# Ledger of designs, part 1: designed miniproteins, single chains, continued (4)

Every score and structure here is a prediction.

Each design is a single chain, and the fold is of that chain. pLDDT is the mean over its residues in the fold that is shown.

## One batch from the design tools (miniprotein)

Design m12001
Fold by ESMFold2-Fast:
Structure m12001 (fold): chain A 59 residues (1-59)
Amino acid sequence: SEAEELRRRAEEVAERLAEIDPVAARILLHEVETALRKGDLETARRAIENGERWVREAE
């Protein structure tokens, strides 16, 4: 499902983000899981995209 794909993507991003900011990585995972639990796929996707951008900018 799309939710499962977003969870997997969030986990991958959070692993990389944790090397830069472990607190931000935890917030990302909790925000995505909360959004998915509410059925809010757009908020989950946006949170993942923000995390991906942060990782890209730090590398």
Scores: mean pLDDT 85

Design m12002
Fold by ESMFold2-Fast:
Structure m12002 (fold): chain A 59 residues (1-59)
Amino acid sequence: MEEEEKEREIKLAREAGISEEEIEENPELIRERLKVAREVAEKLREIGEEIDRELAEKK
């Protein structure tokens, strides 16, 4: 449900110290933060797999 995604975004913003007022006034800020967080998480995953592959190829 899309409502769950919105609640997650609000929760993440609160954890980052953004006030509820700021969230309501600037929903785009939340979207951008969430997008960056996803990209970082995905990149870290790829790096982890690459490290494992390099270790396997070393022998």
Scores: mean pLDDT 68

Design m12003
Fold by ESMFold2-Fast:
Structure m12003 (fold): chain A 92 residues (1-92)
Amino acid sequence: MKWRKRTFEFEFTTKRKLSAEQIEKLIKEAVMKVPGVRNPEVKVEVDGNKYKGTITLDVDESLSDQEVRDLIEKALKEAFGEDLTDLKVKEV
């Protein structure tokens, strides 16, 4: 078993206006619930109710790049529920 450092860019819109601090906390909490990930670092830029940023974390090498992206996307959907729209996650 080996760990790899991964960085992903995200963009999304929320139906309600949330602070950058709330966004960062929700993302970190969501990612920390996923087994096989550690040391999440989140950077968020805010433009009204639109958010863009990066998530850097250590992930189990057994997971493919697509699986890691899907895990992050799922974590974000679970964290924000119905408030989340226009979600885009991509590898850096």
Scores: mean pLDDT 79

Design m12004
Fold by ESMFold2-Fast:
Structure m12004 (fold): chain A 56 residues (1-56)
Amino acid sequence: MAAEALERAGFSREAAESAARAARESGVPDKKLTEAVERAKDVEEAGRRAVEAIAS
């Protein structure tokens, strides 16, 4: 689900899958990452929100 949200935001499939994997390895729930990305207005904001979700 998170990878699909990242792809819809404008990320490549490879980047979306990589970010989703990093979130899982960091213990971030897929739902939390998906919600953060879906709230973004554009690909730049989606990237920032994904990084913030993984880092926290």
Scores: mean pLDDT 77

Design m12005
Fold by ESMFold2-Fast:
Structure m12005 (fold): chain A 84 residues (1-84)
Amino acid sequence: SKEAEEYFLKGLRLYFEGKLEEAKEYFEKAIELDPNFANAYYNLGEVLAELGKLEEAIEYYEKALELDPNFERAKKKLEELKKK
């Protein structure tokens, strides 16, 4: 939806400003409005990884890849994080 996209774009802006906790909240709102928004799951994973919440980040990257099997960025992040 347009509203989900607006929350997503605000989340991206906050993320690039380094406002990680605020970016997280906006990506979560985008997902609430559009549960199939693969890009919002991916970017929430990016925020969680930067916050050191690697297990949660993996879950969101996996969800992004389930929604979009061709999401190369999510696939690469999962390969990096699961290497131990």
Scores: mean pLDDT 87

Design m12006
Fold by ESMFold2-Fast:
Structure m12006 (fold): chain A 51 residues (1-51)
Amino acid sequence: LEEEIEKALKTLSPEQQERVRRYRKLMAEAESNPDPEEQARLADEALRVIR
């Protein structure tokens, strides 16, 4: 459930929580985007956010 993920995120540091949430959002956008170039760009940005 979404609640399980949110609960797990709260056990991380605030910085890690923000990075994981942004990563998930960007990956979801990449998976939903029909443009392969935009998919790659969003995935790359997601990886940069985790760092």
Scores: mean pLDDT 73

Design m12007
Fold by ESMFold2-Fast:
Structure m12007 (fold): chain A 78 residues (1-78)
Amino acid sequence: MAPLSEEERAELRREAERDPEGVTRGAERLNELARQALEAGDYEAAAALARNAAEAARIAGAPERLLEEARRLEREAA
């Protein structure tokens, strides 16, 4: 999974404006997938998933805990 493009980020901002809870749940799911990728030894996928989770959480105004989890997963994947 690649980092979000500018167009993908713009779409995500629009979705967060309409459904911030849905975007927050998306960030939680991306963190879960990043953790699974780390357990599988796929560090590249884990880093990309965690980076995308952090972006989604930031756009949605999600709890800081989700951003901290994403940043931790990204560091573990490095």
Scores: mean pLDDT 78

Design m12008
Fold by ESMFold2-Fast:
Structure m12008 (fold): chain A 73 residues (1-73)
Amino acid sequence: DTEAELVARADEVIAALRATLAAAGAAPELVDRAEAAMRAMIAALAAGEDPAAALAALEAVLEEARRALAARR
């Protein structure tokens, strides 16, 4: 079941992303935005839609997280 496999893998990836960002001290709002962007990308892929816009949003949130982490060093 490709859908069930995708959902299970997505939940694992999202949980790992949240845990990693939280452990690095990212703001809760940024962690929530990263989860929302990841879920939007996965939803687009599951629906067979072009994920380009959702992927761009996810990349923007992750880049913001990288800059926040870099600024702490």
Scores: mean pLDDT 76

Design m12009
Fold by ESMFold2-Fast:
Order: structure tokens, then C-alpha cells, then sequence
Structure m12009 (fold): chain A 55 residues (1-55)
């Protein structure tokens, strides 16, 4: 994926996790629906969980 796509996906996942209390799995499913692969979505959701802890 492009850097721009990665940044957008990461921010979206962070908002779901930190703002709405979504699990990593729910955030990953949301990313897949928005055109990310299952692997990319899982990696972005994992990163979002880690970063949301610092938010």
C-alpha cells in the first residue's frame, strides 16, 4: 500500500479503537471493507492498538 493509504488506514483504525472502543479485530474488519487486504488491515489495526495506548 502507499504511504498515504497507510496513514489514512492507521488514523481510521485509531479512531475506531480509541474513540469507539473497538477491538483490533473490529478495526481490521473495517479496514478490509474500505479496500485493505486482510494482512494489511491486521497490521494497521495492530499498530493502531499500540499507538492508541499512547493517546
Amino acid sequence: MSEEQREGGLEGAKLLIAGHGASREVAAAGLVKNGFSEEEARELAEEAVRQAHLY
Scores: mean pLDDT 77

Design m12010
Fold by ESMFold2-Fast:
Structure m12010 (fold): chain A 90 residues (1-90)
Amino acid sequence: MEEKRREAILKSYGVSEEDLEEARETVRQAIDLVKQGKRDEAKKLLNEAAEKYKGKSPQLARFFQMLAKAVDEDEENALRTLEAALRSLE
């Protein structure tokens, strides 16, 4: 049941459905940037998202901080980590 999963995710992060959709779009954009070899741009995008959500959802802010770190520190696994992260929001 997709609806039940969505409710669980919304409760876990304490965000609206609109915020969750924006978060998914941000991760998709980061995936596209990494696929293009633009890791620095992906890292900036993820750090900006972390800062945007810092006051609204500390959990979602931490999620984006962890993704930015993964993209920065582990080039070989960055894409895999981002794809797994996107699936966790679905």
Scores: mean pLDDT 80

Design m12011
Fold by ESMFold2-Fast:
Structure m12011 (fold): chain A 57 residues (1-57)
Amino acid sequence: GQRMRAVAPVPDTGPDTLALRPGEEVEVLEEVDDEHWLVRNAAGREGLVPKAYLEPV
């Protein structure tokens, strides 16, 4: 999928969400809704991240 980078710290807000550090790269797996992507990090963990925190690499 598309590679994205976190532009700011992404907090862990629930069991389905994925916390990210600024500059961390993730792969987009699926668009869940208009505001969230399902992404996978380099460790192989998957979770929801708001689109507003991510930019294309």
Scores: mean pLDDT 83

Design m12013
Fold by ESMFold2-Fast:
Structure m12013 (fold): chain A 76 residues (1-76)
Amino acid sequence: MAALDAAATALERAIASKPAAPEIRRLITEAMRAHGAGDKEKALELLEKTVELARAAGVPEAVVDAFAREFRRYIE
């Protein structure tokens, strides 16, 4: 969890002032719920939507890529 927690914290800091923040937070929460329910496919689908929305919102690519990498590693 430590690497994912660090990446999630960086993403939260990057989105905190953006209008898309509530939807990005919701997608992450739903992705974590899908993982908790054993639905890896749904968790990955929601991660892809999170990545697309974060990039569209102007989050630095390094922050988005780090979050996506650590989330995939976590649910593997």
Scores: mean pLDDT 85

Design m12014
Fold by ESMFold2-Fast:
Structure m12014 (fold): chain A 63 residues (1-63)
Amino acid sequence: GKTVTLTAKKEIPAVPGITLGMKKGEKVVADILKETEDGFLLVKDLATGETGLVGRSNVEIEY
């Protein structure tokens, strides 16, 4: 996948095993592992090693 910087446009609650949690304005350096047809990104946070889904509309992506 491509390494990107994700910036949360709003708070994303962490749901264990499902979503990557982010606070509004938080920046995460992540690998995009998969993009889903319903507008989610499966990402790996490179700082923590955690994987999870984030809504594409809920993040800014810097490539």
Scores: mean pLDDT 80

Design m12015
Fold by ESMFold2-Fast:
Order: C-alpha cells, then structure tokens, then sequence
Structure m12015 (fold): chain A 94 residues (1-94)
C-alpha cells in the first residue's frame, strides 16, 4: 500500500497503515533542499509504544522492518527543518 502526505514547515501529519509482522514501512521525502522530516512509527492502539523513529532529508529514504504483531500502525511525520512544504510517500510492503 502507498500513502502520500503534504507537510508544511513545522507541521505534523499522521496516517494509519495496515501492516503484518515482517512488513517494511518505507518513507521517502521530496521537497526543497535542506528540508528534514522526523518519522515516528507507533502502535495505533498505544501511542506510547514506539516501534521506530528516523529523521531524513529531502531525497532520502528510511525503511523500518516491523517485528511486532499484525495490525494498525500510526506513521507520524513532522517537518522539522526547512521552509515551504514537502511530499512524504509512505509504502508498506511485505
């Protein structure tokens, strides 16, 4: 499955994704040079339970392999550095 988010500077957006144990969540950022995005993945039923976290720049990709249960996960993206907006593409693949 693929999800696309547009995130303005200083903004946070969340998407719920369905994933299975062993699936990969891949996050790619496109936008102005110097932009950085913080990606946080947590259990949709328990927001205190972090499964992964990364900070990536425009043109970079982060991949998290899930080692948890099958279910719904929240991917939170925050535009932490840069100006304007970025496009964040989230792909779940097994």
Amino acid sequence: ATYTLTVNAGESKEVEVEAKNGDKITVTVSGPAGSKVRVTVFDAKDPKKLLGRATIGAGETATLTLTGEDGTYTVKVTHVEGTGSVTVTITVSG
Scores: mean pLDDT 81

Design m12016
Fold by ESMFold2-Fast:
Structure m12016 (fold): chain A 117 residues (1-117)
Amino acid sequence: SIELTESGGGTFKEGSSVTLTTTYTGDDSKVTLVSWWQQKPGEPLELVASITKDGKKIYDERYKGRFTISYDTSKKTSTLKLENLKKEDTAVYYSVVVSTENGPSLVFGQGVQVTVV
């Protein structure tokens, strides 16, 4: 019932910026938190940032200051802005929503590839 559509991936030059976007469908009252996760080549899936419905933000310390999460509840949209791109930022980025539908559950997007050259 809640589905995520992600955009903003592609190939980018080192030193540039990119904004990744996710928009979800379904009952907004069931969404409590949006998060962004990163999977680098050969590495585990790791949390980058999360934001609650009331605007509380949490960042992984490695990305704090370079990556910025936002949430627009009226548009059902969250963005992750990646600034000053480095080759090590090359990864698949997944948006993940925490839903209260059928108890607390995680809904994953399909992932967006970001390649830094």
Scores: mean pLDDT 87

Design m12017
Fold by ESMFold2-Fast:
Structure m12017 (fold): chain A 58 residues (1-58)
Amino acid sequence: MERELRAVKALAGLKPDDSEENIREALRKAGMTDEEAEKAARLFKEGKSVVEILEEVL
């Protein structure tokens, strides 16, 4: 889906040293809800793959 593609591109553009707040903001701009963005940002900081994050969140 187009929403999943936007989320993939947003996650791929993030750096491991980005702040959790910046990650959440980027994901919200990509079309995630506040709850989805918070969960995805946490999983990203834990080192989960993009696929694992999307499977858990979307």
Scores: mean pLDDT 77

Design m12018
Fold by ESMFold2-Fast:
Structure m12018 (fold): chain A 70 residues (1-70)
Amino acid sequence: SADLEAVKQWLHEERGVPLDTPPEELIALLERRIAEAERAIQEYPFLRPVAEKSLAELRELLARLRAALE
């Protein structure tokens, strides 16, 4: 879909993710990064101010990717 291609293009341009990466792998990658960021904040609360912006971006990308696959 056009939305899926837009998300893939953004991830390629901003994060260097290959354009031919399967959607399932993109979802898994984003979920893993979100979990890692949440765990880091929980174990090291001093990281919260730095990690919150990245975490918000990752959550938005995951939501857009999931919506594009519907």
Scores: mean pLDDT 75

Design m12019
Fold by ESMFold2-Fast:
Structure m12019 (fold): chain A 72 residues (1-72)
Amino acid sequence: SLEDLKELLLRLGVDPEKAEEIVNRAKSIPGLTDEDIEEIARVALETYRQTGDPEAAYEAALKKIDELEKKR
């Protein structure tokens, strides 16, 4: 869920305002699916595992949201 995505981002150390931005942008995507939400969470988590950087995780989530917006 979007709430689970937000909680994940917060646990990775992403700023609360940035985590809320991710959730709000995802909510604005027409036809957003649970699989889309899981993919956003996955790329953020994988980026954090590779870099140890919350900012990189946030940027990965934004990039995935941009990709999903372009498909709609």
Scores: mean pLDDT 84

Design m12020
Fold by ESMFold2-Fast:
Structure m12020 (fold): chain A 63 residues (1-63)
Amino acid sequence: AFDELKALLENDASVEELTEFLIKHGVPEEEARKLAERAVKLKGQADVDTIAAVIYGEILKAL
């Protein structure tokens, strides 16, 4: 999960790819889309490890 998310971010995954990944891991569609948008927006402002940690924390709160 975390390592897979990190790999997607490192490979410039699109909002759509990130949204599908999050839905596959149990995140509700509405929240998954919002998290994917945030991850892509943060890509120019923070390192991949930081972005992955933030998104993973939100996933754990949704479950």
Scores: mean pLDDT 77

Design m12021
Fold by ESMFold2-Fast:
Structure m12021 (fold): chain A 70 residues (1-70)
Amino acid sequence: PPPSLGEQLQAISDEMTRRVTAAEEAGASPEEIRDILIDGYRRMLDLARRHGDEETAAEYEGLIEAIEAA
């Protein structure tokens, strides 16, 4: 069977953590790190929406808005 929504979200989260760590070690700017986080949360938002999980989608929308407002 295909991976569950939770498993897919966890995989994206793990990838984001690896990308952020690699970027920090490479001396990436705060803007570049922010872009990695926004990209990951947008991917998770799209995934939650495709599964009809409105609660999870709203959480990721809030996270994206908070990062963009900072």
Scores: mean pLDDT 85

Design m12022
Fold by ESMFold2-Fast:
Structure m12022 (fold): chain A 103 residues (1-103)
Amino acid sequence: SEKEKKLKFVRDLLGRFYGTLLANLGKPLEEQRAALDAAYDEMKAEIERNFSKETAEKIKKVLDKFYEEARRILEDPSLTREEQVNRLAELYDKALKEIEKIL
């Protein structure tokens, strides 16, 4: 169905970004921020290209919250790498469920 195709597209796109988050764990904050901001902007541009303006706005709002919370996890010096990975995984699952409700 069209909904299943759209959901697969978002899952693949968000999954690639999630992979970039994990790949940047433990890197210097300046390098991490530059790489993640670039990847995040690319992900939002793909959403804008593939969805209606109204749907893209709703999805981007979920992604903005996801990225803000992900950065707090990545930049928290009290968290172990394992705790960062676990919290990022929970955040990823939550974002996907919210986007599924929009589609």
Scores: mean pLDDT 87

Design m12023
Fold by ESMFold2-Fast:
Structure m12023 (fold): chain A 60 residues (1-60)
Amino acid sequence: SRKEVMDRVREALAWAQTLPRDKQLAVGKEINRLLQEYEEGKLSGEEVFERIDELKRKYS
């Protein structure tokens, strides 16, 4: 559902704020892009979750 996507995006943005300053901006922009593509119908909610998990693996 859209609520589940929004909840996951908010959690991901909060996580991004714990990263080093230089990475925080890039990751935050990417998360916001994923949300925009979801709202435009270009990504499903499952695809958004998958992309967020990829970001967390990359920046862990």
Scores: mean pLDDT 85

Design m12024
Fold by ESMFold2-Fast:
Structure m12024 (fold): chain A 98 residues (1-98)
Amino acid sequence: SELLEEAREEAVKGAEEAKKLGITEEADKALTLLEKDPDSLTAVAKALLLVGLGLYAAGKYEEALKMAERALELAKLAGDEELARQAERLIAVIKEQL
C-alpha cells in the first residue's frame, strides 16, 4: 500500500529525529515494530504513536502532532479503537502546548 509505505517512511524519519534529541527508548521500540510487522496498519500506527510521544517529550510539538494525527488515521483504518483513543489523547495534550 502506498499510504502504508509513506506512513512507514514518516515513522522511520521521526524515530531518527527523536534519537538525535536523546529520546531513544520510544524510537527504538517504534523501529522494532516496523521491522517485525512492516505490513501491519496497527504496528505502523503504534510506531507513529511512539514517535509522537518521543517528539512531544523533546518539546517538538508541531512534529509530534503530525505523527499523532497520522497514527489516528491508521488506527481508524485498522479498526483499533484503543490505539485510536491513545492517539486522540496525545493530540489533545499536544494542542494544549500550541
Scores: mean pLDDT 87

Design m12025
Fold by ESMFold2-Fast:
Structure m12025 (fold): chain A 71 residues (1-71)
Amino acid sequence: APVEVIKEKALELIKAGKKPEEVAAEIVKQAEALGYANPKEVGGVVVGTLYEEGKIDSKYAAEVAVQLRKT
């Protein structure tokens, strides 16, 4: 599914030590490139899923969510 592609890309950036702002910007770009009508909302789903799966902590998830609102 396209959401899984965005999630995998986001996780690779997180593992590479990218800042929340850079991760949020890439999530929005990927969602827009895949033709999603609401890229920021899709980004929120991606971040929430990564947090629920234990792949990011609550602080990092919150910081990415704040940046998604700004992008």
Scores: mean pLDDT 82

Design m12026
Fold by ESMFold2-Fast:
Structure m12026 (fold): chain A 72 residues (1-72)
Amino acid sequence: MLEAAREVAAELPAAIEEAKTLPKEEAIKGLQYAIETLKYYAKEAEKKGDTETAELLRELAKRLEEELKRVE
């Protein structure tokens, strides 16, 4: 779980760059999915006591929420 969460976080910048090449509507849908996924993994990390990973994932989710507001 935690290793998978870190892998998702590491690949996120590349996924964001890829999303920028998509039509606006598809980019919005992709960002919403990514935000939900990050929040899910953050909750799971918190349950395991990995506060560092949970904080990292929540921070990334907040950044994606800001990106979503900009493209809407």
Scores: mean pLDDT 73

Design m12027
Fold by ESMFold2-Fast:
Structure m12027 (fold): chain A 71 residues (1-71)
Amino acid sequence: SFVELAAERADEMREVGLYAIELAKEKGLSPAQATAIALRAIADAWTMSREEAIERVKQDVEELAKKEKEK
């Protein structure tokens, strides 16, 4: 049903957000940075494919990790 498809979409967005938090944690980012990336990833997953949203998460985490290393 339409409701079931909408629920599946919500689950996909949640999974992308959790992936963003875990990747940020692995790269040593702060909880605030992890939350910011996760919120952006969920918003991206609303307007793009899951694969594109995940790729953007990887880019955002790597950029922030590089900035932390340069401090």
Scores: mean pLDDT 79

Design m12028
Fold by ESMFold2-Fast:
Structure m12028 (fold): chain A 75 residues (1-75)
Amino acid sequence: MEAAEKMRKALELYEEAKELLKKNTEEDRKKARELVKEAQELLDSITQEEEEAAIEELRKAAERIREEALRKEAE
């Protein structure tokens, strides 16, 4: 899988996680965290200077989703 394809997959996983968090059920929150982990693993595997800017943008999105999932899990 090429770097661009991996980044696209990661972005889709983040978007899906955001949708699940909106539903606000315990199962959906756990699934959202799982998706964020999968997306971060994909991003880690595409470590290349060529995709630097795109990686930076996705990293910021991932952090925000992860924070929201953790906060909702606590309450």
Scores: mean pLDDT 72

Design m12029
Fold by ESMFold2-Fast:
Structure m12029 (fold): chain A 57 residues (1-57)
Amino acid sequence: MEVERKVREELERREPEYEAAAEGLGKVLGLDEELKKKWVELLRYVDERVLRRKYEK
């Protein structure tokens, strides 16, 4: 309940950072727009799990 709220709020605040990280990596690796979107989704997914663990403990 409270963990879900905090995780969601933090993910929303970090959204620009995920996009910036995917853009930076995309320039280095030459990622297409579709792969950049997948990378943003992956970063959000991983970070969500890390945040859940952090706020549950």
Scores: mean pLDDT 78

Design m12030
Fold by ESMFold2-Fast:
Structure m12030 (fold): chain A 77 residues (1-77)
Amino acid sequence: MIDEGEVRLALARMIAGVMLASSEPMSLEEAARLLAKAVGVDPQYVRDVLEGRAPEPEDPVVREAVEAIREALERQR
């Protein structure tokens, strides 16, 4: 069975996929909010990590989730 971390990472990857498939770009604020909800962390912390103002997450699942959303945001630029 897929563990809890794999489920959270899958949710983050789905958010990234929706961002890339959408005709309207998702804002950094909205992306941070959705990612934070998916992985169970503070949305301000996620935003700060995405903007390079906070240290990278210690949790490897959260770190990979952040990278998926960061890549999607960069591709929307």
Scores: mean pLDDT 76

Design m12031
Fold by ESMFold2-Fast:
Structure m12031 (fold): chain A 59 residues (1-59)
Amino acid sequence: MDELIREAVRATIEDGRLLGLSVADLLRDLAGMLGVSRETIARLAREEGASEEEVQRLL
């Protein structure tokens, strides 16, 4: 389960940065779509290279 969520988080970070979109907003939407807590998405995002600022905006 966590592996697929981790891949989705990584892709969301990459796509957000490539398109100039808010990574925090995209990750918040991803959490809602997957039914996963913001805390879990924040942890995975930090592990996949999101900045501390992006993680704080998500929470």
Scores: mean pLDDT 81

Design m12032
Fold by ESMFold2-Fast:
Structure m12032 (fold): chain A 68 residues (1-68)
Amino acid sequence: MVKLTDEEIEKIAEKIAEESGVDPELVRNAIRLATRAGATLEQIAKALSAMTGLPYEKALEILKEVVK
């Protein structure tokens, strides 16, 4: 289970939205649902990649950059 703060979720959503043009609220909801389901960072990155069209590696790097 990945434990993300609300600030980390907001920052990830903002960066993913900026890079992809997808609504940041959709990205935030996807991250929240994935974390509640016990998803790993890699699984969240895959879900965001599929949703936004960003490369998996780029989505994962954004997640790792925000999550200390």
Scores: mean pLDDT 81

Design m12033
Fold by ESMFold2-Fast:
Structure m12033 (fold): chain A 71 residues (1-71)
Amino acid sequence: SEQAIAYNNRGNELFKQGRYEEAIEAYTEAIRLDPSFAEAYANRAGALKALGREEEAAEDEEMARKIPYKV
């Protein structure tokens, strides 16, 4: 959805600013709106790693890999 994409883009902006906790919130909202949004899981994993939350990041990386590619 457009709204999920907007939240993912907001998360990316916050991540670039070093605002990792706020980035995680934005990515989480993107995932809530579109649970098949593999990129949002991958991006949230990056923010979680930046905060040292490596186990949670690994779970999101696994989820991003499990979501099937749609053409």
Scores: mean pLDDT 86

Design m12034
Fold by ESMFold2-Fast:
Structure m12034 (fold): chain A 55 residues (1-55)
Amino acid sequence: SMAEAEALEAQAREAEAAGDRRTAAWLYFQSGLAYLDLNRPEKARAAFERAFALR
């Protein structure tokens, strides 16, 4: 659902702010997959770009 995708993105931002780059990357990747499933390609692309930048 959209709420689940948004929750994953919010968790990713929290992990990133805490300096946990690995957890943030994984959560951004998961939110990207969720956004793809919801046919939200712009949000998915942004999430994947952030996930890969943190690797």
Scores: mean pLDDT 85

Design m12035
Fold by ESMFold2-Fast:
Structure m12035 (fold): chain A 108 residues (1-108)
Amino acid sequence: MATAIVHAIIEVDPGKAEETAQRLRDAALEAAKSTPGVTRIVVDAEVEGNRVHLTVVVQADSRESAIETAQKLVEAIREAAENDPNVKRILELKAYVVEGGRVEPVPL
């Protein structure tokens, strides 16, 4: 098994962080569920002032499935943020695959 990890930091309009956090969480869950070989998903969205810190951790049956999941998660998060009128900018969007204790960045 391999693990896909996606981290995002999104800057939003004042008072809109919780709404955006929920939207990003829903987009991430949908993207992961649509990927074959996904066995477990954990989505954590934390609000700090006008920023949403999103961490998505997905367990997949194979390294190939983990890479595909990470790429789909990045695309889904980016699209959800771009389609949210409350989002000012994406400050950070990173994806990694972990297999056998090794962490490797995923091409975006």
Scores: mean pLDDT 84

Design m12036
Fold by ESMFold2-Fast:
Structure m12036 (fold): chain A 74 residues (1-74)
Amino acid sequence: SREEAIKLLEEAIELIKEGKYEEALKKLQRAGDILNELGEDEAMELVDKAGVLLALGKNEEAIRYIEKAIELLK
């Protein structure tokens, strides 16, 4: 559901802030899967970009993209 995707994205932000990057990536992957199933293509692309940024250590940029996805879904 859309609400489940938002919750996973919010949890990913908290995990990033805690330095738990692998757990955050898993949350982003699950959120992306849900958004793809819902046809929320724009939000999914933002989440995919956040995952790439996180993998590159661009943590603050990753959080900004996650926040954009959350705003789009609310």
Scores: mean pLDDT 88

Design m12037
Fold by ESMFold2-Fast:
Structure m12037 (fold): chain A 62 residues (1-62)
Amino acid sequence: AVGKLTPEEFAILLLLGAGFSQAEIGEKLGISPSTVSRHVRNILRKLGLRSRAELAELARSL
């Protein structure tokens, strides 16, 4: 459930749904692309998803 995400993880999810790359998300949030990648892995685990593509599809359905 999306409600398991922190506010920062939810912001990253929305930006992924909007089509931004992890480098662009890092620039927008003032964090490194590697930090974005770590957050994406945590989001995938919390939501039971396997891929960034599944995550982006979920974000577009919000």
Scores: mean pLDDT 79

Design m12038
Fold by ESMFold2-Fast:
Structure m12038 (fold): chain A 74 residues (1-74)
Amino acid sequence: AEKEVTVKEDGLTAVESIQLQLTDEELARSALKIVDGNGKSGASKIKNLTDNGKEIDAATTIVKAGDVLLVPLK
């Protein structure tokens, strides 16, 4: 399964923005694994649907409000 997440805040990484939008259950089912604020995301690649479906590194890519991210869920 996949979930679309609309970014609400500018200047966050994709993974930081996703954490604000997903439930704890959905986060547990996602391929994203956050170690800490400076750490590694697990499955680091997600798609930015607003940017023509490009794959981005969720841990390092800064996203903008209004971006739509496609998050894989197990």
Scores: mean pLDDT 72

